# Ledger of designs, part 40: designed miniproteins, single chains, continued (3)

Each design is a single chain, and the fold is of that chain. pLDDT is the mean over its residues in the fold that is shown.

## One batch from the design tools (miniprotein)

Design m9313
Fold by ESMFold2-Fast:
Structure m9313 (fold): chain A 98 residues (1-98)
Amino acid sequence: DLGRQLLAAAEAGDAARVRELLAQGADLSARDEEGRTALHLAAENGHLEVVEVLLSAGASVNARDNEGRTPLHLARENGHEEVVELLLSHNADTSAQP
C-alpha cells in the first residue's frame, strides 16, 4: 500500500522516498490508526524538507487527526520552530484547537 509506505517515509524523514512515492501516485490523505496523515507525522518529528515536499504536492495543511490535532499543533508541541513557520506560510489555521 503506497499510502502506508508514504506515512512510514514521512515519519522517518526520508524526503527522497516521499518524492518517489508521490510520483507513483501515493495518496496524500492516507491516515494511520490515529487518523494522522503524512504531514502530521513529518511535522511531529520536525522533518522540514518532508513537510515542504508534502505541502508543495498539495497536502491538506489543516487536516485533523482523531484527537482534532493539526500538523501545526504537533510541530508546536514538539518545538519544531522552522516547521511551525513553514506551516503558517502555507495558511495553517492558528485558531484551530484539538
Scores: mean pLDDT 86

Design m9314
Fold by ESMFold2-Fast:
Structure m9314 (fold): chain A 65 residues (1-65)
Amino acid sequence: MEELNKKLLEAARAGDEEKVKELLAQGADPSAYLKSGEDKGFSPAQLALESGHYELAKFLYEQSL
């Protein structure tokens, strides 16, 4: 389900906490990373952190443990 994980990475970069929670509820993997594109190699938590969304990054990091 790479499309769902891609949407999670996009929501994390945007700082959209509600969308992140919706995607996780749908089964998105908080430890996933994309194999291609601009976000290649980034986890959702890393992408949120790089975008300045520190609370969301912490939340996503905790979900990946």
Scores: mean pLDDT 74

Design m9315
Fold by ESMFold2-Fast:
Structure m9315 (fold): chain A 93 residues (1-93)
Amino acid sequence: SDEELEFFFKILDVDGDGVISAEELKKFLESLGFNPSDEEVEELIKLADKDGDGKIDYEEFKQMFEGVKFTKEELVALMKAFGREPSEEEIKA
């Protein structure tokens, strides 16, 4: 949800400047069960970063992940990274 994306963006924005770095995006993707290379992360930033500043603001972050359907495995990984335990239903399906 938009609320989840806003929460994760604020967690990744360690400096509080309203943007996230390639390193922070990589950590977020790793929490979703991905293992992206630095090159793959750079490509994602280039797709989202319309201003060419090498950073992703919240609007760009939202557009990058808006409409993305997370798998149950990805949601479980995200929940664990967030300090939540997956339900029995999430584990079985």
Scores: mean pLDDT 64

Design m9316
Fold by ESMFold2-Fast:
Order: structure tokens, then sequence, then C-alpha cells
Structure m9316 (fold): chain A 60 residues (1-60)
């Protein structure tokens, strides 16, 4: 479950993951995205992926 996986890495409870945490999560799911792909999903450019962006990434 995407929400459960996200929650495991979102230990701060702020609804955001760093690029490193997101990459680790995606690798656990059998994916290895490039930095460019992760950056494309970071619409805010703040260095974090929120839950809505993460769900959109998985839907692709």
Amino acid sequence: DAAAAFAVFDKDGDGKLSYAELRTLLRMMGRDPSDAEIAAWDTDGDGYIDFAEFVALLAA
C-alpha cells in the first residue's frame, strides 16, 4: 500500500519525503528512478516530495 509505505519513511509526520527517502522506498518496490525523474515530480523545487506528488508518481 502506497500510503503505508510513505508513512514508514515519513517519520517526521510532515507529509513529505526527502529525495533519499523516496529513492530508498522506490528501490524497496523494485524501482530505481533517476535524479531527473524525482526532480520532475518535485513541483515545489524544495527538495521534498509530498504525498500527492508521490501518489501521482506511482500512478504513472
Scores: mean pLDDT 73

Design m9317
Fold by ESMFold2-Fast:
Structure m9317 (fold): chain A 154 residues (1-154)
Amino acid sequence: NPADVALSDLVRAAVNGESMEVRLEALARFVEHSESPEVAELIREILEIGREQGVDAIAVVGVETEEEAIETNRRIAEKLREGDYEGAIKIAEENGLNKLTVEMARIAYERGLRVAIIAVTVKNEEELELVERLGYLGLPSSEMLREMLEEIFK
């Protein structure tokens, strides 16, 4: 199954701390197989913006419907083109189901990291659990991850 292969590649890239370029490529392949063509095209646009801007992290947020994923990704792409990373995080805070990932993106931004955000459609509990586990890609270091988690769970 192409979607399962792409997902396995994405999990491996994230867990092994692969380069941002490798993670972006794995994520692009995964969304091509898991999302509608319209959502996948918008996400690919955001990932290209992130690559061109040299972003430090990608946050993946789940939304309930395809229509919400289209609108959310469109709004995020507009903010990222303007360099408005805080505006992109605000959009994710309004609609994202995986709140811990959104809080991690906010803390990364406040620590001076550039964070791109994409929205994926969550159709069931298993997909939500997956997004919660993989929602923050491009962790800069284990020490910074520890500090970010301490900030969230203060």
Scores: mean pLDDT 76

Design m9318
Fold by ESMFold2-Fast:
Structure m9318 (fold): chain A 89 residues (1-89)
Amino acid sequence: SKAEAQEYNQKGIEAFEARKYDEALAHFQKALELDPEYAEAYNNLGMVYAEKGDLDKAIEAFKKALELKPDYVVARNNLDLALKMFGEE
């Protein structure tokens, strides 16, 4: 359910704040299995990938968040930063 997706997203945020990045990834991935249109969970996945240095995966996740929610300022800012770090033209 969407409520279960929100619960897993919250668990992912808590793991991310604790710097438990693999646990955060698993929780955000579970949120997206339950709600594949969950833009915030895609943005949060991107943030974890960026912290792990997986900039290609971070960029893909932020782009997906913006496809789902084009007015998502946080995801747009995160994408812009990740593209600069990756050396995108």
Scores: mean pLDDT 88

Design m9319
Fold by ESMFold2-Fast:
Structure m9319 (fold): chain A 58 residues (1-58)
Amino acid sequence: GKKAVVTADFAATFPAELTLKKGETVEVLEEFEDGRVLATSLTTGETGLVPSDVLAEV
């Protein structure tokens, strides 16, 4: 899958969202038209939604 680096801290505000810290790496599973991404944290193994604007693909 596509890998991305977290560029800014993101705190989940809804149960479907994933909390991420700057510098972590995620695997992108699906990109949505509304600017959200379904991703798996490679640090925790948790899967959830994050804004695409806090991710940079590598």
Scores: mean pLDDT 81

Design m9320
Fold by ESMFold2-Fast:
Structure m9320 (fold): chain A 107 residues (1-107)
Amino acid sequence: MEKKLEEEKKKIEEEKKRLAEELEEILEELKKKETEETKPLLKEAEEYLKKFKETGDLEDLEKAAEALLKAATLLIKQGNVSTIGEALRLIGILIEIEELKRREEEL
C-alpha cells in the first residue's frame, strides 16, 4: 500500500510537469497571435506558470490554463479561427488538471 502511494505521487508530479510544458507551448503560440486585448491574459498566464514552478500547486496551473483559454476564445471571437486547436488543447488540459486534483485528494 505505501509503495503504491509513492508511485501514484510520482505519477502525479510527472503529469503536472507535462501539463505545465504543454501550457508553456500554448502560451508561445498565442503570443504569436497577440492583440492588445489578449496581452493582460497572456501576462496573467505567465505569472501563474511561474508561481506553479515555485508552489507545484494545481490551482496555479488551472488559473494559467483558464487565462490562456480566455485569450484563445477572445482571439477566435476576433476572427482568428486558427486558434481553435489551442482552445481545444486547453479544454483537454483543464479536464486533466481536475482529474489530477481528484487523484491528489484521494492520497
Scores: mean pLDDT 85

Design m9321
Fold by ESMFold2-Fast:
Structure m9321 (fold): chain A 147 residues (1-147)
Amino acid sequence: STEELLEAARNGDLEGVKALLAAGADVNGKDEDGNTPLHYAAAGGHLEVVRLLLEQGADVNAADNLGRTPLHLAALEGHLEVVRLLLEAGADVNAADVGGNTPLHLAAANGHREVVALLLEAGADPSHRDALGNSPAELAARAAPAA
């Protein structure tokens, strides 16, 4: 079922995801929040599950009810290799959620410096302002570790 696939993806259960997809589960099935299996796998940093879902036709740019893509969630959590794989699969580096936050805003706000560097290399706009008027550079400055 869709719920079983979402749970398997959230838990990084690669063999469970394989079995459910082979049984005809919808790779793009959504929960009540609009999250797909790819959203949960990306948020969890489950690289091989992300890879399998993309190979099975997962929508790399699927947006949840907040307008967040899998790239937003991987960037929020600092999952560098998942961010890289999603970008290679054609993720929109400048996708904005309902608050005007791009993946770069979320990585910067959470101090994920290597993810910030990768997103900038991929063409992320460092000057984009969210609905509160914050740029990614301003958020990164606030998230800087104390010495």
Scores: mean pLDDT 90

Design m9322
Fold by ESMFold2-Fast:
Structure m9322 (fold): chain A 58 residues (1-58)
Amino acid sequence: MLVRALYDLKTVDENTLAFKKGDILEVLEESDTPLIKARSLQTGKEGLVPFLAVEEVE
């Protein structure tokens, strides 16, 4: 599943993925928390992303 970043996010810890508004991310794992594991298609980096920071595009 692909999601799009709704705003810019700077890295806050070692597990969080930094991204820019409009970046496309691939969801790798669903979580029972408000965080999902995703990979940036722009950078290839993986990390945790707040679910409320992204919207589904595909």
Scores: mean pLDDT 75

Design m9323
Fold by ESMFold2-Fast:
Structure m9323 (fold): chain A 108 residues (1-108)
Amino acid sequence: MQRKLNLLLAAENGDLELVKKILAGEEVEPLEVPEVRSMPIDLSRDPLNEALFLAAALGHLEIVRLLLENGADVNARDEFGITPLDMALAFGHDEIAELLLENGARLP
């Protein structure tokens, strides 16, 4: 559970080096959950896919790339059918949208 939470918080914060350590299976000190968050987190879902949604929404290009390289589903959908590409387009992250399309994302 804490490893999933650490990955999601590192991705939300744009901490590329921390995301790298977590994905490599290195031990990381537990991150505290901030009182205010940009997006809700569902810890019951695949943490790679949830981290991909957060990174795409928040404009963290290199984290998006790293998550896709580690097997995140480029076409993952939330409970409303929203994809990482939908998030990147909604928040105006054109470089992330291009990266997702290059990795097989389907247009909305």
Scores: mean pLDDT 73

Design m9324
Fold by ESMFold2-Fast:
Structure m9324 (fold): chain A 100 residues (1-100)
Amino acid sequence: PMSELGTALMEAARAGDLERVRELLAAGADVNAATTSGYTPLHLAAREGHLEVVRLLLEAGADVNAKDSDGRTPLHLAELAGHEEVVELLREAGADESAS
C-alpha cells in the first residue's frame, strides 16, 4: 500500500522537482515505493529524463533494476524515451540491460 508520502514522491519524481524529492525522502518517504503497476519513483524520473532526480534517488538507495508489471526497468524506460545521460547514469549504477 502506497503512503501519502509515497504518492507525493511519485509525483515529484515525474515532475523533476528535485527539492520536493529531497524533502519527501527526508520526511521518510519510501524510495522504493511502487504503484500497482510496479512503477517506482526511479521509473518515473528515468522515463521523463530528470537526471538530477535519478541521481538523488540512486543515492537514497533506489533499486536500479526494479521491474514494472511489463518487466521494464528504469534503464529500459530511459532508453525508450531517448534520455542518453540518464541511460549512462543508470548503467554506471549497475543497471543490467541483458535482463530480458
Scores: mean pLDDT 83

Design m9325
Fold by ESMFold2-Fast:
Structure m9325 (fold): chain A 90 residues (1-90)
Amino acid sequence: EPNPGSGEISLEAFRKLGERIRRLRRERGLSQRELAERAGLSQSTVSNIERGEKIPSREELRKIARALGISEETLLKELDRIRKELIEER
């Protein structure tokens, strides 16, 4: 039976992506404010993304990746890995 919503576990995946962004930020010794400044985003936007309360846009992901010194592709690969783990669970 088709279920259009269950193949798109994007909300949980973006929540876990936010946790990965927080970890990458901390590894670089950056505060949320410093990451926001480097990314050209508000601190509240960074905080909401890290908490999984906001699904980042492609532009926001690119800005965050650049601010962290990584490629957008690296964040997209992490998102893909997270989605596969959530699907593999069941």
Scores: mean pLDDT 75

Design m9326
Fold by ESMFold2-Fast:
Structure m9326 (fold): chain A 66 residues (1-66)
Amino acid sequence: SARAVPELRGLSREEIEAWARRTYGPDARVVELEATPGSPPARAAGLFRDRRGRVVVLIDDNNVPP
């Protein structure tokens, strides 16, 4: 399931990737829905585990749910 992770908002993609791999292991994956340099501090929209247990972090600074 998907979950909003507020603590990841404001981090760069590189920082989110580092956090995900540090927390969930080297197969953690970050999917960036919008890759704009200098984006507002809302870079993470959600975190979920796929059916194989891999961590996927979604980044969308325009369509971040509350």
Scores: mean pLDDT 53

Design m9327
Fold by ESMFold2-Fast:
Structure m9327 (fold): chain A 81 residues (1-81)
Amino acid sequence: VPVSPEDLAELQELLEKLKTNIKLTDGYVSKEEAVNFLVNERSLSPDEAEQLFKEADTDGDGQLNPVEFITLLKKVNPGIN
């Protein structure tokens, strides 16, 4: 397991701070923003990033709220075993 539950909680808080620092106007992450973040920061292919985005976008509205985005990031770098 690469991360403990405590490390996951810290990662979630860090991600929310990063979103706050960039001052997203609507408090949501667009598909473009999420895909670009996953490709650049998590070294995913654009295809993989788009598939993960679609899975996290439960409402199908083309955007993620902060919780959905953090959940998506946990899927990319999870403590799952």
Scores: mean pLDDT 65

Design m9328
Fold by ESMFold2-Fast:
Structure m9328 (fold): chain A 58 residues (1-58)
Amino acid sequence: MKLYRAVKDFEGPAPSMLSFKKGDVLEILKEVSEGLYLVKNLKTGEVGVVGSNLLEPL
């Protein structure tokens, strides 16, 4: 599985966007477009879209 860490807290402004806390581990499910990923938050089980600029690889 491809795992990334959230670099900061983020509150998603749209229902399709994921909200998370700094340090949360996110599993990359697919790349939906350049710089946008569909991810799963392993802590909450929530799925949503996030920008690549908010992620660092593990």
Scores: mean pLDDT 79

Design m9329
Fold by ESMFold2-Fast:
Structure m9329 (fold): chain A 73 residues (1-73)
Amino acid sequence: ADELIEEAEKLIDEAVKALRNGDYETAYRLAQKAIELAEKAMEELGPDNGRVRVLKAAAEYLLDIAREKLKKK
């Protein structure tokens, strides 16, 4: 579980860097993968785990930004 959280945090950091560089496609992919890892961590740690909820929210926020940029161009 903790390894899933650490991996998700790493992917979020990489997605932020991709957004800064204008690489919205890479940011979208990384954010989507981070959401998947956060959801797996939630299944193991339960719905009350604040750290996992924050990670999922952050990844969803980054995904939304990247999606909006890709869709509107």
Scores: mean pLDDT 79

Design m9330
Fold by ESMFold2-Fast:
Structure m9330 (fold): chain A 88 residues (1-88)
Amino acid sequence: SEANKARIELAQFLQAIELVLLKSEEELQKMIEVNPSLKPLIEEVKNMSKEELKEKIRELAKKAGLSEEEIEQLLEDLENIFKLAEKE
């Protein structure tokens, strides 16, 4: 179903965001060597602004069937990850 596709895409995109924000470039390259399918997602995330990432997550979460309250919580969690990345 479309919702199931969106749910998988949301999970993959959130993982890619966390990896890009919290892992070093060397660690990212090692992960891509082990799993080459990660490369397009990592490159997409690297090419997006914080606001574009938040909008992409909002749209995927809507398609996945999350409530507005669940989406706002997810975006707050994402904002906390951005703040962690900015300190390190």
Scores: mean pLDDT 83

Design m9331
Fold by ESMFold2-Fast:
Structure m9331 (fold): chain A 81 residues (1-81)
Amino acid sequence: STKERILDVLAEAGLAGLTVAEIAERLGLSQSTVSRHLRELEEEGLVEYDPATKRYRLTREALLEREVEEALARIKAWLDK
């Protein structure tokens, strides 16, 4: 989904985050489409906005959950070798 694609690029950016324009450019989407989905994700508690930098980032909780899932997937892949 578009929301999951936005979460993926924000996870890659980490704590530094991305502007609406940077997310739109990376995903090939309009800024209006990205803004709408970011608002919904912020309401869901998955992303947060920094008005000082005008950047969106994953909440620490969402970022940690994704990092744990990726670490577990890597461990499983390592064990399956």
Scores: mean pLDDT 82

Design m9332
Fold by ESMFold2-Fast:
Structure m9332 (fold): chain A 84 residues (1-84)
Amino acid sequence: MSEEQLEKMKKLFKEYDADGDGKLSGIEMKLLIRSILEGRGEKPTDEEILELIKEADKDGDGTIDWDEFLALMEKKGWLSEEAL
C-alpha cells in the first residue's frame, strides 16, 4: 500500500468519524462504504453494505476502528488508485 493511498484512506475515515473518537459506528461505516463503491461506479444494495460491515467488525464490539477499516479495504482491493 502506498503512503498516498494510506493518507487518502485516513482522510476518508476522519470525514465519516463524525464524533472524532477514532471509530466508525455502523451508520458511519455504511455511508463510507457506499461512498467508496459509488465512486467506483458500483450500485451497492443495503444488504451488500451490511455484509461488508460485518466483515470489518472482527471483534464484534459494534464499532469499526482504523485497523478493522484498513483490513476490509485491503481484503476488497479498494486501496488501488482506481478505487478512489
Scores: mean pLDDT 73

Design m9333
Fold by ESMFold2-Fast:
Structure m9333 (fold): chain A 70 residues (1-70)
Amino acid sequence: MELEKELLEAARNGDFEKVKELLEKHPELLDVTDEEGLTPYHLALRNGHDEIAEYILKKAKELGIDILKK
């Protein structure tokens, strides 16, 4: 779905404003994965966007969503 791809790309590219906007409207997107099984959290962390990764982790804890899927 387009929103899933948009969130994954925003996390990868460091677009914090877009990550925040998408997750505020669609918190269920927290555990989406790319073709390699990486969540937005993993993509942000891999690309050095620690602030985004921290934001995603806090949101996942608030909502009880498992973002550490294998």
Scores: mean pLDDT 78

Design m9334
Fold by ESMFold2-Fast:
Structure m9334 (fold): chain A 153 residues (1-153)
Amino acid sequence: MSQQELNDLLLEAAREGHLELAKRLLAEGADVNAKDEYGRTPLHLAAYQGHLEVAKLLLEAGADPNAQDDYGRTPLHLAAYQGHLEVAKLLVEEAGADVNAQDDYGRTPLHLAAYNGHLEVAKLLVSHGADLDAKDDYGLSARDLLKERGIEV
């Protein structure tokens, strides 16, 4: 199997939550930080889909929790966007993810959680030092986004 085939299969295993396949592919030399056509790593895909055990395996194998895709988004941005609380906890509490990382639009993970109404993820991020008043490139803070939903923070 080529290196590219191993990497492509690991990206697919992470996206689908195939834990045992991901373990075998890593043992066979798949690059834990391989990128797809959108710059997404296996950890980005596991975080977006909420695959906690795969995300944990990837971090144990040396995945970069602060890797940015082609839009400047980290795995924490994607977990926050989808409301995957347990993956967000893993990234922040165990992996040292940057809670204030900004994407290409100046958006933090907290902006994405607030935009999609994922209050438990928003609370987690604030408890770990996320800035409620940081503004994106459109001049909107997470506090502004939550107020538009009728939520006072």
Scores: mean pLDDT 92

Design m9335
Fold by ESMFold2-Fast:
Structure m9335 (fold): chain A 71 residues (1-71)
Amino acid sequence: MPSLLDFLAAFLRADTDGSGTLTYAQLREILRSLGFDLSDAELEALIARVDRDGDGTIDLPEFAELMRGLL
């Protein structure tokens, strides 16, 4: 099963511009590549829980909260 370190490595790999944030599309691709078979509705529900500012990106603290919800 993927660990928090696997998620961190995937986050850093997807963050190609070094902004410390991921788009929803990048997050979806990471989760599927790590073996999470989430529907679009399930992913949107998880993102809605952590993306409280609604800017369309996920920073590292929000990503960690989302991963805690999956593990």
Scores: mean pLDDT 72

Design m9336
Fold by ESMFold2-Fast:
Structure m9336 (fold): chain A 79 residues (1-79)
Amino acid sequence: AVKRFTIEELKDIFKQFDKDGDGYLSTEELGLLMRSLGQNPTEAELQDMINEVDIDGDGRISAGELAVLMSKKGFAHVV
């Protein structure tokens, strides 16, 4: 199990769930990614995470935004 995540590790995992290769994750893809890391956020928590950085309100985030959110929520250790 991965207990600490660097930005590089998060980008690698991000690519695994970014099925369209467009550089963004939907709420569904974020949920799958979080579960693969041993986390289990609720649908409301996933929406809250995305809404904090989603300018357009379309429910998508970039890899960099994912790293910041995971650090803030205590799921990752980013220096």
Scores: mean pLDDT 67

Design m9337
Fold by ESMFold2-Fast:
Structure m9337 (fold): chain A 67 residues (1-67)
Amino acid sequence: DNQKFGAKIRAQREDMGLSQRELAEAAGLSQSTISNIERGLIKPSDETLQRIARALGVDVSESLRGV
């Protein structure tokens, strides 16, 4: 579910005190890509998910398990 995944990314980002721009810069992505993922408008690739998880300082297998 893209909406559930997007909400989880947003919650983790906000918990870390990051803006969408700061997360995008840390992940090597555009701010619009982060915004679209958090809104559930696009399905990120596995590579994009790995970049986001690393930027948030979370383990990919833990952060993506069951979503």
Scores: mean pLDDT 75

Design m9338
Fold by ESMFold2-Fast:
Structure m9338 (fold): chain A 107 residues (1-107)
Amino acid sequence: MDKLSTALALFASAGQLELVEAAIKHGADLTAKYTYEKTGFEETVAFAALYSAAALGHVEIVKLLLQHGADPTEKDADGKTALDIAKQVGNEDIIEILEEAQKRRNA
């Protein structure tokens, strides 16, 4: 488990754009998978960061994560994407960004 990659998700949830950028520049692996002990639940660090940023309205962090290869089509344990969370909270800027990112992924 990469400590920088784990910290990136926390910085994204806190809206700390500069710390997210620093973590990525210092080699945080956005594709790294985190498995919760005894539950077996697994998700990428990039998904956790993208989900938190989308849920909390951190537009610039969403853009930064997508620029660095975060997969906008990744689903949580309930089958929901970051786009689904953005639609639930009603952040139109993030909805538009994630819809365009999903189209590029599927093209």
Scores: mean pLDDT 76

Design m9339
Fold by ESMFold2-Fast:
Structure m9339 (fold): chain A 66 residues (1-66)
Amino acid sequence: KYEELFKKYDKDGDGVITADELKQVLESQGFNPSDKFVQGLIDRMDKDGDGVIDFDEFKESYSLAS
């Protein structure tokens, strides 16, 4: 289940979700997020501060946020 959701966000299949990919997903849902807003979302999910979200971080953040 998490793998299906992660794959939807990971458009290039590199195993991480970038700010650009997250922004594109939000835009496809009818939002127009600023770069600052998108970075804020990543910062909250990215405990390592690398600026990307891997599968383990995505799964953990989803579990904690729900």
Scores: mean pLDDT 69

Design m9340
Fold by ESMFold2-Fast:
Structure m9340 (fold): chain A 63 residues (1-63)
Amino acid sequence: MEGDIAEVTEDYEALLPRDLTLKKGDRVLILKVLNENYWLVKNLKTGEVGYVPRSFLKVLGRA
């Protein structure tokens, strides 16, 4: 899980200041699995770090 690359499956608009806004097809690096529903990720396109709901991500494999 941590250290894996995931693909964003649907557009996500940040609900909290520490969340990332993500577009469908964006690739993220999973930095930390905070809980079952909420992950800390880095957007590989922008370099931005923030939280995103797990349900918007499809894990592809280890980076």
Scores: mean pLDDT 78

Design m9341
Fold by ESMFold2-Fast:
Structure m9341 (fold): chain A 92 residues (1-92)
Amino acid sequence: MAPELPFVTSSHSEEELREIYIEGEFLALDKDRDGKVSLEELKEYYKSENIEMSDEEVEEKLKEIDKDGDGVVSREEFREALEEKLKKIEEA
């Protein structure tokens, strides 16, 4: 879905705000639209933002998103993790 308002606003529900935030984060990481976020893409992202990040910091960020430990994150994996979180909350 292509939302008209990709910004987070006080009028959105918590679920919608999280979805917008997560989608924005993935799009920011996958600037080349490869459909996968690699360690190299994360390193380039932080360097292009003029953020001083060590290799360890970037690897830690990747590990937080890469739930299966492949060393890369696909959009589908990212979305599946979000759906699993939402389903777990709904079932609780």
Scores: mean pLDDT 64

Design m9342
Fold by ESMFold2-Fast:
Structure m9342 (fold): chain A 155 residues (1-155)
Amino acid sequence: SLVERFRELLEELGLSEEDVKKFTEEFEKLLKSKAPLSELVGRLIDLLLEILKLVPDSKRELFLRRMEGLLAEFLQSRGVSPEAARTLARVLMGVLGLGHELELDDETMRTLALVALELTAAAHGIDLRFPLSEEARARARAFLDRYVAPSLFSE
């Protein structure tokens, strides 16, 4: 199952037994939730940010690549097309990985991830909008245009 593969990933990353149990239970609750996709994505970003703080630098690429696959499968299970799901998952994990590398705070990484996902979803004809100020969107967009390849947001 998706939950079992997520648990196995956290174990492979070397997280404590308590952290593996906690995050796996949170992920399972998220997967079982009937909340709108926008709410689930926000909760998922918060979960991923907490996990990323515990991932050793030597395992960061493994975490980002493995989670990209799990997230694409999750999005497809929620009715997102395979192409859009792969692109959204890649963009999300790419933004979180870059933000961690640049030592950005959680609020900044969360805002960047939300804006990147809005732009990517719009390019695929998906209506995904988060409660953000226009100033926050403009600032995040300027950062993304500078540090993220246009191909991650184009078309």
Scores: mean pLDDT 84

Design m9343
Fold by ESMFold2-Fast:
Structure m9343 (fold): chain A 80 residues (1-80)
Amino acid sequence: SPTKEKIDKIVEELNEKLTKIEDEAEKNNLSVEELLEKQIKVLEETIKKLEEEFPDDPYAKEVIEELKKLIEDLKEKIKK
């Protein structure tokens, strides 16, 4: 599906952004909390983009649900 291919590309771009955040955190001695907060922000921005571009797509909804679960897991790590 062309729509699935576009969504998969957005997920690939998300993974590249997350990798860059990890690299910058290592170079700049960011705290674990600062690293996780930056990752959460990028995940939230990606969810918003998917909701705006693919509001009626069931595959986009599944990807959004997975990303929301990842955000909750990261938030729990910050609070421990």
Scores: mean pLDDT 85

Design m9344
Fold by ESMFold2-Fast:
Structure m9344 (fold): chain A 128 residues (1-128)
Amino acid sequence: MKDANGKTPLHKAAENGDLDEVKKLVAEGADVNAKDNNGNTPLHLAAENGHLEIVKFLVEEAKADVNAKDNNGNTPLHLAAENGHLEIVRYLVEEAKADVNAKDNDGNTPLDLAIKNGHQGLADYLSR
């Protein structure tokens, strides 16, 4: 059941970093690609909030769409880069093969968001 923001229990577990609840909900048949009112999937929220092990589980075991776009055109990679989550960015690029050139509705790539938010080490990584 979705809450007032359109979030499922899986969105909330992914946002809060509750890996055991994420695993339980996926095993119970939760829709891993469900979108909240902002167009965010559980993978977007895990990436935004720095929950690397949940990102890995959703991609590898649950087969979540790594290139899903929210209502602003942001992919999970955009949100990880915007928030400076270097290990998640590395995982999404190197293992999950996320599109590093994806543009949001403002024309920003993940690199552009890393630069705008002062994440120099992450910007250096994405410039490789």
Scores: mean pLDDT 91

